# Designed miniproteins, single chains, continued (3): the designs that were tried, part 96

Each design is a single chain, and the fold is of that chain. pLDDT is the mean over its residues in the fold that is shown.

## One batch from the design tools (miniprotein)

Design m11330
Fold by ESMFold2-Fast:
Structure m11330 (fold): chain A 104 residues (1-104)
Amino acid sequence: SAEKAKKKADEEAQKLAEEAIARIKEIADKGVAELERLKGVSKEAQREAAMRAMEEMRKVGEEAVKKLEELAKKGSQKVAAEQKEKLVEEYMTALGRIGDAVNA
């Protein structure tokens, strides 16, 4: 039924966003730790570490957004949009953490 399909898509959208946000936070935590380890050792190595963390977070975010857009087409439009907004906010926060760490 349409109601059951929508409920399943809503639950999948929430879980997908939660897993992607957790992964982005894990990448940011590891990136910050690596940047702290490289502090005062090499500016080039810090830049490369920051770029790797940002690129990995970008890939996670883009894949999650694509899957959320597919779930929106399956009837989860409102929940998928709300979860996409949360994902983007957490992604921007994670980018800020890497930027702060490289500039510290």
Scores: mean pLDDT 88

Design m11331
Fold by ESMFold2-Fast:
Order: C-alpha cells, then structure tokens, then sequence
Structure m11331 (fold): chain A 74 residues (1-74)
C-alpha cells in the first residue's frame, strides 16, 4: 500500500528529527529511544516495500541501526 508506506516514511522522518534534536541537547537516552522507534518503522517499510524502494529502505535501516549501536557504545 503506497499510502501506508508514505505515512510510515513521514513518521520515521519525524522520529529521525527528534533523535537529532536530543543528540544536540546531549540527551543520549532520548536520542536512542527515538532512533529505536525509527528503526521499528523502517522495518515495517521494508516489509511493505518492493524492488528499488525496498533497497532504499534497507540501506536506511542498516545505517540507522549502525548509528544506534554507536550511541549505545558511548
């Protein structure tokens, strides 16, 4: 469902912005929480996507997971 994927993409973007804001404020716990929420939405987008769209979502998911792991190590 294209409209479903679009809604999830918008929500993921909002969580990404929230995580970035918390990082800028030095709130690592808040940043981690929002990145985890973004990852959940990206996993759903991957499950609903096909072809090139799925590849884009998978790349974003991988990068976001790497970012989360890096923050947890701090």
Amino acid sequence: RREEILRLEVEAGVYRIAAAVYLKLGDLKGAIEYLEKEIELLEEIVSLSEGEEKERAERELELTKEELEKLKEE
Scores: mean pLDDT 81

Design m11332
Fold by ESMFold2-Fast:
Structure m11332 (fold): chain A 72 residues (1-72)
Amino acid sequence: MEEKFKEFERLVEEIGKVLPQLPEAERKKIVEELSKLALEVLTSPPEEQEKKLEEFIKKAREILEEAKKLAK
């Protein structure tokens, strides 16, 4: 559990570093999508939090890869 929260935090930090390099429209879309997913993790019952956190991590990795490609 704690290791997954650290991975979540790391991914959010890395995405945040790439966001200023992206066009405003792309940046807004990514922030809204990640905020929605983060709320789902935080508001889920404890038994579902781990599964939701795994879904967030998977999506955040995909978003980070896409954002890095757009930033180049």
Scores: mean pLDDT 77

Design m11333
Fold by ESMFold2-Fast:
Structure m11333 (fold): chain A 86 residues (1-86)
Amino acid sequence: DFLKEAAERVKLYNELKELIKTKGKDEAIRFAKEKNLPQRLIDFIEKSSEEEVIKRLDNNILGSYLLAAAKLGIPVDKVIEEIEKL
């Protein structure tokens, strides 16, 4: 289910953004490791500023929406609406 997979990814990236904003990079890295997020993303968090990490996570969220829209053959606005209902 592409919508469920996109919703789960978006939720994880939003939780990671909140951890960076409220508790800092070390807690965000612990969360990422616990959730088995890709090592490439963990390395990026370790080496980048908080602002650059937030931009990367925003891009990952957008990418999740766009991929689901492409796979389902529907507009991205409809994907966002459906994910927000979950």
Scores: mean pLDDT 84

Design m11334
Fold by ESMFold2-Fast:
Structure m11334 (fold): chain A 83 residues (1-83)
Amino acid sequence: ARAEVIVTGENEDSATRAGAAAMKALMDAGAKRVRPTQLSDTEFRVVGEFDSLEQAQKAVDLAVEAARSVPGVLRAEGKATPK
């Protein structure tokens, strides 16, 4: 299963910090191959792989919360998909 989180910040610093927070949350949740991708100066996509859809969904929820806790974040959204 895949966990995907997209974060948007007010500026490049807030976006980078939100992306890092999402990445850390996915890694702490046991994600395999966490991959950040910069979509724009203020937007990042972070993807992690999990053994189950339930684990991926819980990790998405944690990563979205972690990203939203970063000052200057405008949006944080995620989804889990079966492999």
Scores: mean pLDDT 85

Design m11335
Fold by ESMFold2-Fast:
Structure m11335 (fold): chain A 90 residues (1-90)
Amino acid sequence: MYKIEVEGEILNTEVEADGHKFHIDAAMKITETAPGQPPRTTLIAFGTVTSGEYKGKLFFSTVDDIDPAADPKEEAERALKEGRYSIANP
């Protein structure tokens, strides 16, 4: 049996991490269950950098193999604090 479950939250929250201020628009948990494999949960978070050199640029964070019971907001904040994000070029 193969299935994908998606849980998304609009956060609209500010986080100061890794020398930047971020506005997190939303975070999603994607749980994939493939035949013969354990379920795997990935976090995707995105938003805008609100301070410093990258002010006004979009960011994206993708974190594989998170706890499926984890809060999307807490996982997104943790990823930003750990530097696990990319800033989009125009």
Scores: mean pLDDT 81

Design m11336
Fold by ESMFold2-Fast:
Structure m11336 (fold): chain A 66 residues (1-66)
Amino acid sequence: MSRSYLSEVSEARTLVNKVINGEMSVDELIEKVKGKYSVGVLGFIANSLANAKYGTVDEFLEKLLK
């Protein structure tokens, strides 16, 4: 099915906010999104988590792309 990039980014932002709000863990977020979103959206998630001080961009990209 076709999805807009903006729709994927909106969903990714919602999931990152759920982690920040304590509604899910970082590992739960990674398991939900890996293999389901475009590389650009996964990069957005990795950068958002790194900016929130959960780890490094490289660490999250390794987890998201497996």
Scores: mean pLDDT 77

Design m11337
Fold by ESMFold2-Fast:
Structure m11337 (fold): chain A 110 residues (1-110)
Amino acid sequence: EREAEFLRRLRNADAVHTRDHAEIAEKMEKGEITPEEAYKLHLESHRRARAESDRDVPEPTKEEVIKANAFHAALKIKLYNMPLDEAVRLLARKTGISEEEARKEIEKLL
């Protein structure tokens, strides 16, 4: 079914995007890239994920999902001035980790 193919491509795009964001988060944690460079890579990841969605990829790990969401939270803090406590609550709700764990993951990227 065309619907099943659409969902497969969507899952593949999400997996590629999640892994890219987890990798960008690791580079930010190490101080290898600036927040502005990370944002540029974020935009490139959206384009790449769409282009590569026809290729089946493994599901992202829970660790990759957490890192990818922490990356988005860190960008919102650094580029959009989102309060840290709000970002922590949103990350915890989205990923199911504790607020203490969410804070630690975000603070690694700040």
Scores: mean pLDDT 83

Design m11338
Fold by ESMFold2-Fast:
Structure m11338 (fold): chain A 64 residues (1-64)
Amino acid sequence: SSDDIIQEILDKLEKQLKENPDASDSEIVRLVKKAIDELEKKGLSQQQIDDFQRRAGEIIGKLR
């Protein structure tokens, strides 16, 4: 399902952030943009990408 795809990409992002705790804001933005590009290539809607961005922001806020 689309939510499963979003969750898999979010889990990957969280892992990347945990493995790179000193990542700069620009590096974090680059990681998020790359994740959005992957979701767009998989055919997710703008509403689903917006959901991903909100959830990614929550993960980033938790870890930074």
Scores: mean pLDDT 85

Design m11339
Fold by ESMFold2-Fast:
Structure m11339 (fold): chain A 68 residues (1-68)
Amino acid sequence: PVAKEVGTNSLDVSNPKGRAKAIAGMKRLRELGYDIPEDAGISADYLGEAETGEQLKAFHEGAEEVGA
């Protein structure tokens, strides 16, 4: 389950690993049909808008694939 604290602050897009996780998470959201701009794939600003539990869970599942 995704906790409410899993938000965007769990990913630091200023470092290469965090950026790769953000890209993977955004790719997963796009695969699920969410309207995500290409430039937002590495932007922490957009991650803050994905504050629903379902969106955050999908994002982090994609990010975990890269972080594993």
Scores: mean pLDDT 54

Design m11340
Fold by ESMFold2-Fast:
Structure m11340 (fold): chain A 64 residues (1-64)
Amino acid sequence: KLEEAQKLLQLSQEQLKASELALKQSEEAFKKGDYSTGLMLKISSDTNRDIAEKYKAKAEEILS
């Protein structure tokens, strides 16, 4: 249903923003030489992006 698809798209956008923030923090950690923190934040960024893509895919399936 359209309303369900819109909710999933909103959740996707929220996860993308979280991913972008984590990536920025990861880059800052690497610049400071904190590689362990940088790697952990990069994994967090990748996870949030994957979740966002799954929400988007489900929304597209509902709309098709």
Scores: mean pLDDT 85

Design m11341
Fold by ESMFold2-Fast:
Structure m11341 (fold): chain A 75 residues (1-75)
Amino acid sequence: PEEPSIEEQVERARARLREALARLSREEAQALLQKTVAVTREAIEKATDEKEKELGERLLEAVLALAAELGLAVE
């Protein structure tokens, strides 16, 4: 009944993305990561709520860390 914390939301998103990437080719995984980074950055820029901005920033960090872990280049 309680809304998930930012940390919990980030961990869930990271886990789901990791599972998705594990099922894709390197090329498909890189494309998905690039799209995810672009969408997350846009969401941060458009965020009007501090909590939404914080969640977006934490998600971006997690996505970039996952990309580095998998050896995939993302800007």
Scores: mean pLDDT 79

Design m11342
Fold by ESMFold2-Fast:
Structure m11342 (fold): chain A 80 residues (1-80)
Amino acid sequence: MEEAKRLLEEGKRLKEQGKDKEAVELYLESIRLAVEELGHNDPEASQLVQEAALGLSELLGADAGAALTKTVTEALKKSE
């Protein structure tokens, strides 16, 4: 969780600096780490995923939705 939170905060900083591509990559990595925590039923991970999703939505719109769907699907497949 702490690493995922750190990546989320760095993503926000990069977004404010206009480094949108780098911010997107950090948001996606933050979601990926948080989804691993969700695979172990960690409720706090859901809050981080929501914050990263909002950041991605501001930067990518439709692409953000696709990235989130992919990450969640991969986590669910792994849990089988």
Scores: mean pLDDT 69

Design m11343
Fold by ESMFold2-Fast:
Structure m11343 (fold): chain A 89 residues (1-89)
Amino acid sequence: SLDETLAEIQRLREEHARLAESDPARAAEIKKRIAELEAQMREQILARVDEINEKVEEIAKTKNASEQRAFAKELKPEVDRLKALKAAL
């Protein structure tokens, strides 16, 4: 999950900081792994945003105010979560 990936990134950032001076070679490997996970997480966030945008366009075509309001309420917590995850990267 995105939460698990972020937790792993945070753990690796702490490990990188700990090893930066004592083991530069290991620190470099960890830095590379962090970059790979950050890139993967950004791609997953973008893919989810695209899915949400497609669904928003689908609901907009109905021109049904009640359905549009219900969908906006359903999406708000997920959109807020995706914004928070992106900010943590």
Scores: mean pLDDT 84

Design m11344
Fold by ESMFold2-Fast:
Structure m11344 (fold): chain A 57 residues (1-57)
Amino acid sequence: SESTIAKALEQEGIAPTPELIKDALESYHAFRNVGFPEDLALKMAIAIVKVEEAAKS
């Protein structure tokens, strides 16, 4: 859910903007559709956003 994504972003020190929540949620659904379990799909989606944000620094 969006609230779960927002909390996960905040735990990584990332501001949960609507754009980042949308991007993470899209990645999460893509991983879930491939068959990854919920916890792993969430961790992978957040990791992608974290790496992209770090690359902008």
Scores: mean pLDDT 81

Design m11345
Fold by ESMFold2-Fast:
Structure m11345 (fold): chain A 107 residues (1-107)
Amino acid sequence: SPRERVRALLEEVRDILRKIQELAKKVNPEAYEIAQKALDEVDELLRLFDSGAPVDELIERAARVGQLLDEILEKIPEDSTEIKELVQRALALVGEIIRLLAEMRAA
C-alpha cells in the first residue's frame, strides 16, 4: 500500500541520517548537530505517521527534514563526497515521501 511504502521510505531516511550523523561527527560539529536535529524530526514524523496524523502535517514535517538536509550540505566540506552522496540520497527519498503523501491526500 502507499502507506506501507511511506513508512519504509521514512525508515530508510532514518538509517541514512544515522550514517550521516556518524560521518559528520568527525568532519564538522555543526553538521553533526543538524543531522541530530534531522534524525529527531524523522523519529517524530514516524511517530505522527503511526498515530494517523493529518497528511498535510506529515508533508510539512517531511519538508522540514528536507530543509535540514540542505543545511547539512551547506556545512560540510566540498571534499566530503560520502556525506554528500548520503545527503543527496536522503533528499531524493524525502521528495518521494512528499509525493506519495500528496497522492494519498488527493485520493
Scores: mean pLDDT 89

Design m11346
Fold by ESMFold2-Fast:
Structure m11346 (fold): chain A 64 residues (1-64)
Amino acid sequence: AARDELSRLVLKYLIAYLNGDKEAAEQAKAEIERFIAEHPELRDYGEKLLKQAEKTLENIKKIL
């Protein structure tokens, strides 16, 4: 499903970010934005998912 694919793209972004690969993380974020543009009905869901991802990264940084 489209939501599942969007979740996979966000996971790809998180993995790249945690690996310190800024270029891969920026590329993954661009893929997420492109996917949302192709599926405008998922825009609100995608924005919430990205916000949760940002919060997850912030929490991980506090532990590490």
Scores: mean pLDDT 78

Design m11347
Fold by ESMFold2-Fast:
Structure m11347 (fold): chain A 85 residues (1-85)
Amino acid sequence: SEELKEQARKLLAQAVEAVDAGDYATAARLLGESMELDYLSQGDEEKAKRAKETGERLAREAAAGDELAQETVELAVAVAKAAEE
C-alpha cells in the first residue's frame, strides 16, 4: 500500500539522521522497520520478517560496540537512501 511505503520512507529518513548522529543501534532498528514495511507493502511477509530480525540483530551488535556491525549499518542505510532517490 502507498501508506506503508510512505511510512517506510519516513523511517528511512530517521535512520539517516541516526547515522549522522552516530547512533548506529537506532539506525539499524529504524532501517529494519523501514524494510519490513516496504516488503509488507509488496505482500512479502517472509522478507519483511527477515528484515526486522536482521535490523534487530544489527542493532544489538552495534549497541555492544561491534565496529563491523556499525560499518554495516552505515553502508546499508546509505544504499537504501540511494535506492529511494
Scores: mean pLDDT 89

Design m11348
Fold by ESMFold2-Fast:
Structure m11348 (fold): chain A 105 residues (1-105)
Amino acid sequence: STKKDLLQLRTLAEEIETTLKQLIQGKISREEAINKLEQIRAKLQELARQSNGPIKETYDMLVETVELLIESIRRNAPLEEIAALAGRELGKILIFQSLVHEENK
């Protein structure tokens, strides 16, 4: 159901945010952050495969966001850059979900 998918999207977005906060605060290593994000990516990919239309598009966008975050962490990007990337990409996903007049959405 759409309601179940929205709850799953919120939970996974919160897991991404928590992982990044822990990384920024020095509570976990970059390697541990990558491992956690890869687990989240796997869950998102599975949910995307079971979904269609705008919900699938939202899962696919969140997969892309997680992949960009993993790449930045692997390249040893500054924590400020990683935080800015997360804010931009997660913000775009929230806007996408709120737009009711978008073509084919």
Scores: mean pLDDT 80

Design m11349
Fold by ESMFold2-Fast:
Structure m11349 (fold): chain A 66 residues (1-66)
Amino acid sequence: MVDQLAEEVERAIEKLAKEGKSKEEIEKYARQLINAFAEAFSLSAEEVERIRRRAEEKIREIVEKE
């Protein structure tokens, strides 16, 4: 489950980057989505941190490329 939620966040990041959203907007949306998943699925702090780390790596891979 956690891996599937992380993949969903990564896909959202990719979509927003393709739409030309800023790094700040993408980061804000990713945080909101992760928080929504944490509430909906009663995720632990450790599970939330795992999803956040994968989101950070995806943002770096896509958004921080010149």
Scores: mean pLDDT 81

Design m11350
Fold by ESMFold2-Fast:
Structure m11350 (fold): chain A 56 residues (1-56)
Amino acid sequence: SMAEIEAKIERLAEALRKVADKIKSEEEAQLMALQVASRLGLDARLGVEAARRVFG
């Protein structure tokens, strides 16, 4: 459902916000988002969307 997808994206966004101060480039932001998504067993596309919301 859309609600479940949004909840997963928000969980990824929260995880990314915790390390946002360590991110210095768009490439690093994308790599971190993919790593966090993989660690949580979530789709890479959700990681990309979470990174977009956190880093712009």
Scores: mean pLDDT 79

Design m11351
Fold by ESMFold2-Fast:
Structure m11351 (fold): chain A 74 residues (1-74)
Amino acid sequence: SRAELEAELRRLIAELEALRAQEKDPERKQGLDRLIAWARELLADPSASDAELRTARLLVQHEIRETRAYLAAA
């Protein structure tokens, strides 16, 4: 459902924000800030489609995995 999709995206954004707080690379922080801002705007927009929310979920999930790998290697 849309409510489950929005709840999942909200949880993923919170997880990415926690990872962003640990990131020290300014270029990576800028990229994370842009993705987080875009995903938050989609959640705040009642006209955003379920397809747009699903795309945001996939992109945020991917970035969480990449950021975790980067932080673990640092």
Scores: mean pLDDT 89

Design m11352
Fold by ESMFold2-Fast:
Structure m11352 (fold): chain A 96 residues (1-96)
Amino acid sequence: MTPFEIILKELNELQQVYLENLPQGADAVVAAVEAHLRQVIATLPPRLALAILREFEGILRTEAAQSTDPERKALLERIIAVVEGFRAQVEAQLAA
């Protein structure tokens, strides 16, 4: 697979993880997304993992900014915090 195809595949999988866990509540969504992102970082080359994290963060920030639902906005902001943590981890790895 090309880097582009891998990024699209992983973003689609993150969307599916979000949607599948949404009926179980915010804590379930956050935990499932965190587990999936941990797998992405463990499995993919760091630069490719960073590209996925940056694209996902951008999508989440746009959605949070456009959301009028306080509960949805709070959930998206919790997921953004998780993504920021993993992004910082991968950026530190690449700077070493």
Scores: mean pLDDT 88

Design m11353
Fold by ESMFold2-Fast:
Structure m11353 (fold): chain A 98 residues (1-98)
Amino acid sequence: DRIRELALEAEITASFAIMSATVTETEDEKKKEEALELIARASEAAAKAAEGKASEEEVRQAVEDLRRAAELLKEIDPVAAKAAEEAARLLEETLRLL
């Protein structure tokens, strides 16, 4: 099932972004904390989408949250930022199939 596969990949990718960000030393802890909260919310929405339980609005919000997190992390943790952006892309593909 393509929708489930994309949502699961988005969840895994978002989880990786959280792990990457939490091990990276940074002087901008406030931006990092905001980004981690956004990724956590989006990861929960992606998990719900993989189970067919998320609304289209929840998935759209998750995409916005992940892109915001990527922007916040871009200069602090580029690996986490890239992972958050990829998770957003995967969730956007999920929306196109809904």
Scores: mean pLDDT 81

Design m11354
Fold by ESMFold2-Fast:
Structure m11354 (fold): chain A 88 residues (1-88)
Amino acid sequence: SDVEKTVNAVKKAADGLIAAKDDFERDVYTALLLIAVSITLHLPMPEDERKAALEKIKEILKEAYERVTDPDVQRVLKEAIERLEKEL
């Protein structure tokens, strides 16, 4: 489904962010992660599927938050997690 594709895109972007070798890759994967999260938030879906997808994305973002070391990226991830918690 499109929901599964967007959740997988979030996971792929988060994995890329965690594995980023330099500031350029870090910034690119951070942007891709935020774009994928935004797409998922705007994708039309039944409420039960939406809640499940947002919970999965929240866990992906929490894992990225714990594994990244850059404080600016951590702040961005924390803000995204808080936004998802308000949508749930």
Scores: mean pLDDT 85

Design m11355
Fold by ESMFold2-Fast:
Structure m11355 (fold): chain A 62 residues (1-62)
Amino acid sequence: MEKIPEEELRDFVLELTRGIAIAEGYDPEIVDEAVEEVRKVADSLTPLEIQRRVWELIEEKA
């Protein structure tokens, strides 16, 4: 089993969170804006913090 680099794991979490939010019925425009905003600061966040921040931004914009 290969070790997943942190940067790849962060990108995976962003894409996964985006997919879940859209599946839950959130506006794709709001979800995309939240994901892009978090992506700009993702290098300074853990995968769990990325997921949390995306959801916080979606809730703020909705």
Scores: mean pLDDT 78

Design m11356
Fold by ESMFold2-Fast:
Structure m11356 (fold): chain A 72 residues (1-72)
Amino acid sequence: SEEEIEKKIREAFRKFDVAGDGTLTDVEAAAALASLGLGPLAISKALDKFKNKDGTLTEEEFFKAAEYAFKL
């Protein structure tokens, strides 16, 4: 279900936000996306599209990156 997928995406964000600062580095985001079963090409394309100039993602940007990657 869509609700279950959304829950898993948000759980992945929280799990890999080791600093607890509400953002992921691109390295943490790549690991979180990989934990959701996404491959390296999908991860790379999603992060290039949604990461901020400083190389971080908010929870909302990470959610959009994961949704985008699942469509690839």
Scores: mean pLDDT 84

Design m11357
Fold by ESMFold2-Fast:
Parts: structure tokens; C-alpha cells; sequence
Structure m11357 (fold): chain A 100 residues (1-100)
């Protein structure tokens, strides 16, 4: 079963989120053109700075949810032919998991 977010400490959630951003940065570098990668990389860098300043689990969850909303906009712009309904459903499920 997947790890429930409410079972994680502040430091564990912070480390998980930072690792998630690291994996996304690697994936974006391999799969996006230079222009789209620069947009995603800027969002990743801004999000990392917000994570570093966060002082609670609630702040980390809010930062992660807002990050997913901004990332979704960039992904839909980069991949207009993707199944938008399926992608948005996956993002909503991930946001619900983070809120758990």
C-alpha cells in the first residue's frame, strides 16, 4: 500500500517533496524542449525555495498542491494532444493523497 502523508513527519514530507522535484527536473530535462524545460525548471527552483522556508506540514502540503496546479498548466501547454481529462484526474488524485 502507498505511504499515507499523515504518517510522515515534517522532515520526512520535506525530503519526499524535494526528491519528487529532483525526479521531475531529470524527467523534464530528458523529455521537454529547451524552452519548455526552462519554464518547468523556473517553477521547480521557485518551489524549492518555498519548501526551504516552510515551517509546518500544512505549509508543505499547500506548497505541493499549488506546485501541481502550476505544473499542470505548463504540461498541458507543452503537450496539447494529451488526454486532458485523464491527466487532470491523475493530478486531482495526487492532490487528494497529499491532503490525506
Amino acid sequence: SPIQIHELSFEELKELFLRYLELLKEDAKENLNKEDYEKVNKLLDETEEKIKKAKSIEELKEIWVKFLEELTKLVLEAFPDIDHEAFLAHIEALKDWIRS
Scores: mean pLDDT 83

Design m11358
Fold by ESMFold2-Fast:
Structure m11358 (fold): chain A 63 residues (1-63)
Amino acid sequence: SPVDAELEAFRKELEADIAKQLAMIEEELQQGKISEKQYQAYKQMLESLKETQLELKRKELEK
């Protein structure tokens, strides 16, 4: 459907942005600048934000 196509495009854009953020955080982790606990918390937060944004976008596109 048109809704599914637009939602998929939005998902790809959002995932690309999150991947960039995660790459920076992973580098900080590898350099010992943040803890594993902090890394996992950030990763979970970004995944939760992604799902929330996708759900809001879906509802917006449906009406």
Scores: mean pLDDT 83

Design m11359
Fold by ESMFold2-Fast:
Structure m11359 (fold): chain A 82 residues (1-82)
Amino acid sequence: LEEAAKKVMDAARQAALSVPGVLSAEATARVHPDDPRTIYVDVRIRASSPEAGRQAANAAIDAAKKTAEEFGLRAVVRPTLE
């Protein structure tokens, strides 16, 4: 489970950073206390433009959900644009 959380965080972070104009991206994840099949992912993104930030948020959400599915988990993703 810790391995799955790390992979989901890494995937979200890398997807956000792959978008041109992104200055930084950080991801944290935690398992739902009452449902171990649900993982909560917070992604904080700094971008040079609002457009780059939105693209990065969407990329991070997609990557996190896809990676979580590979582990049989459901990801609930909250992006924060700074």
Scores: mean pLDDT 82

Design m11360
Fold by ESMFold2-Fast:
Structure m11360 (fold): chain A 90 residues (1-90)
Amino acid sequence: MTEEEAEATAEKWKENLRGYIEYLLKTKSKEETKEEAEKAALEVGEGLIKDFGKLGAEYAIKILEELAEEYEEVREGMEKAKKEIEEKVK
């Protein structure tokens, strides 16, 4: 079903974004980590919207909220990306 496909695809995006955040935290400055994480979060939203439209945006928002809870260092970037994704589907 489309919703199950969206959820499975969203889970893959979430794990990829988590891995990238961990890479940034190990290799980049705090400021650069925030900027690159925001950019990557927007790419997650764009990918899910491309494949699933508004449903994709809803899953992207949930991913960004979950990662903002797991990683305080990227929370502001996740929140900014979330707002941009919400604006795209109005």
Scores: mean pLDDT 84

Design m11361
Fold by ESMFold2-Fast:
Structure m11361 (fold): chain A 99 residues (1-99)
Amino acid sequence: EAQELVDRAFEHYERAVELSKDPSKAEEAKRHALEGDRLVRQASKYLTPEERAQVHERMAELYEEAAKNAEKNGDKETADFFRQHVERHRALAERDRAA
């Protein structure tokens, strides 16, 4: 169950990265990223702190890629959205690694 939720979350993040390459798909990319976040939150109670840290680190990497795509497109609003999520997920990973 937890692994299925994590796998589905990463499908959404990968889709968000792909959609972020097209400025006309920015809102769709954001929706996929947020759905991924929802699925990870649902899975979190079934994960160890180490597993949660790894998930958040991978999320940060994918958000970083989406931010770079938005920056390349000149879409500052979308880039700022993804950059904010990179910082949040890196902070969550550090907390879980410290546990």
Scores: mean pLDDT 86

Design m11362
Fold by ESMFold2-Fast:
Structure m11362 (fold): chain A 71 residues (1-71)
Amino acid sequence: SAGREKAAIYLSQAAKEAKQGNAERAKRYLELADKYDPSVSAKTQEAIKELEQGNYERAAEIAEEAARELV
């Protein structure tokens, strides 16, 4: 579906932003992914918690895992 495809794109963008240290942008993309496909909600919330703790690499890993599960 279009929503699932958009969620996968936003999760990939969130991972890229997290790896670059752009926590605010990463969080926004995670929230957009959840909006377009709520099935990723558990993973996006986990990634947001990792961003809040300064664990940007772990947040990126979770976002990439969620994107792979949607394909």
Scores: mean pLDDT 88

Design m11363
Fold by ESMFold2-Fast:
Structure m11363 (fold): chain A 66 residues (1-66)
Amino acid sequence: MLGSEVATKISEASVDGYITAETGAEAAREPRGSEEAVKAWRDIQEKNGNRATAAQAGEAVIKSEL
């Protein structure tokens, strides 16, 4: 749940890591096309990094959209 330092590290490497993760998610979406498959893929990806930070980012997006 914690990981602000890890989040910063991911942010620093996100130029490379972000593109790689995004490409992976796209590949999972394309062959499967199911929301469940995409969610499972992202869960695996986030488990390797910082899941708590991803949730916080999602909340910020929702708050900014409203």
Scores: mean pLDDT 46

Design m11364
Fold by ESMFold2-Fast:
Structure m11364 (fold): chain A 67 residues (1-67)
Amino acid sequence: SELVEALRALLEKHPGARGALEALVAATGAERTAIAGELSRDLQRLQGVGPHSVEELVAAAREVLAE
């Protein structure tokens, strides 16, 4: 998955982003949407990844955190 590989690359350079992935998976409603929005902006800026849904970001974050 392009998104999973982008998140792995983000964590390699910015290990502190793991906390944001954990927060995204744990959050619900408006808080989840806000965290996903921030993560989406970081992925666009730092990895050149196009827009993804909140559900796609949560699924990819869960896969990366399982490592």
Scores: mean pLDDT 81

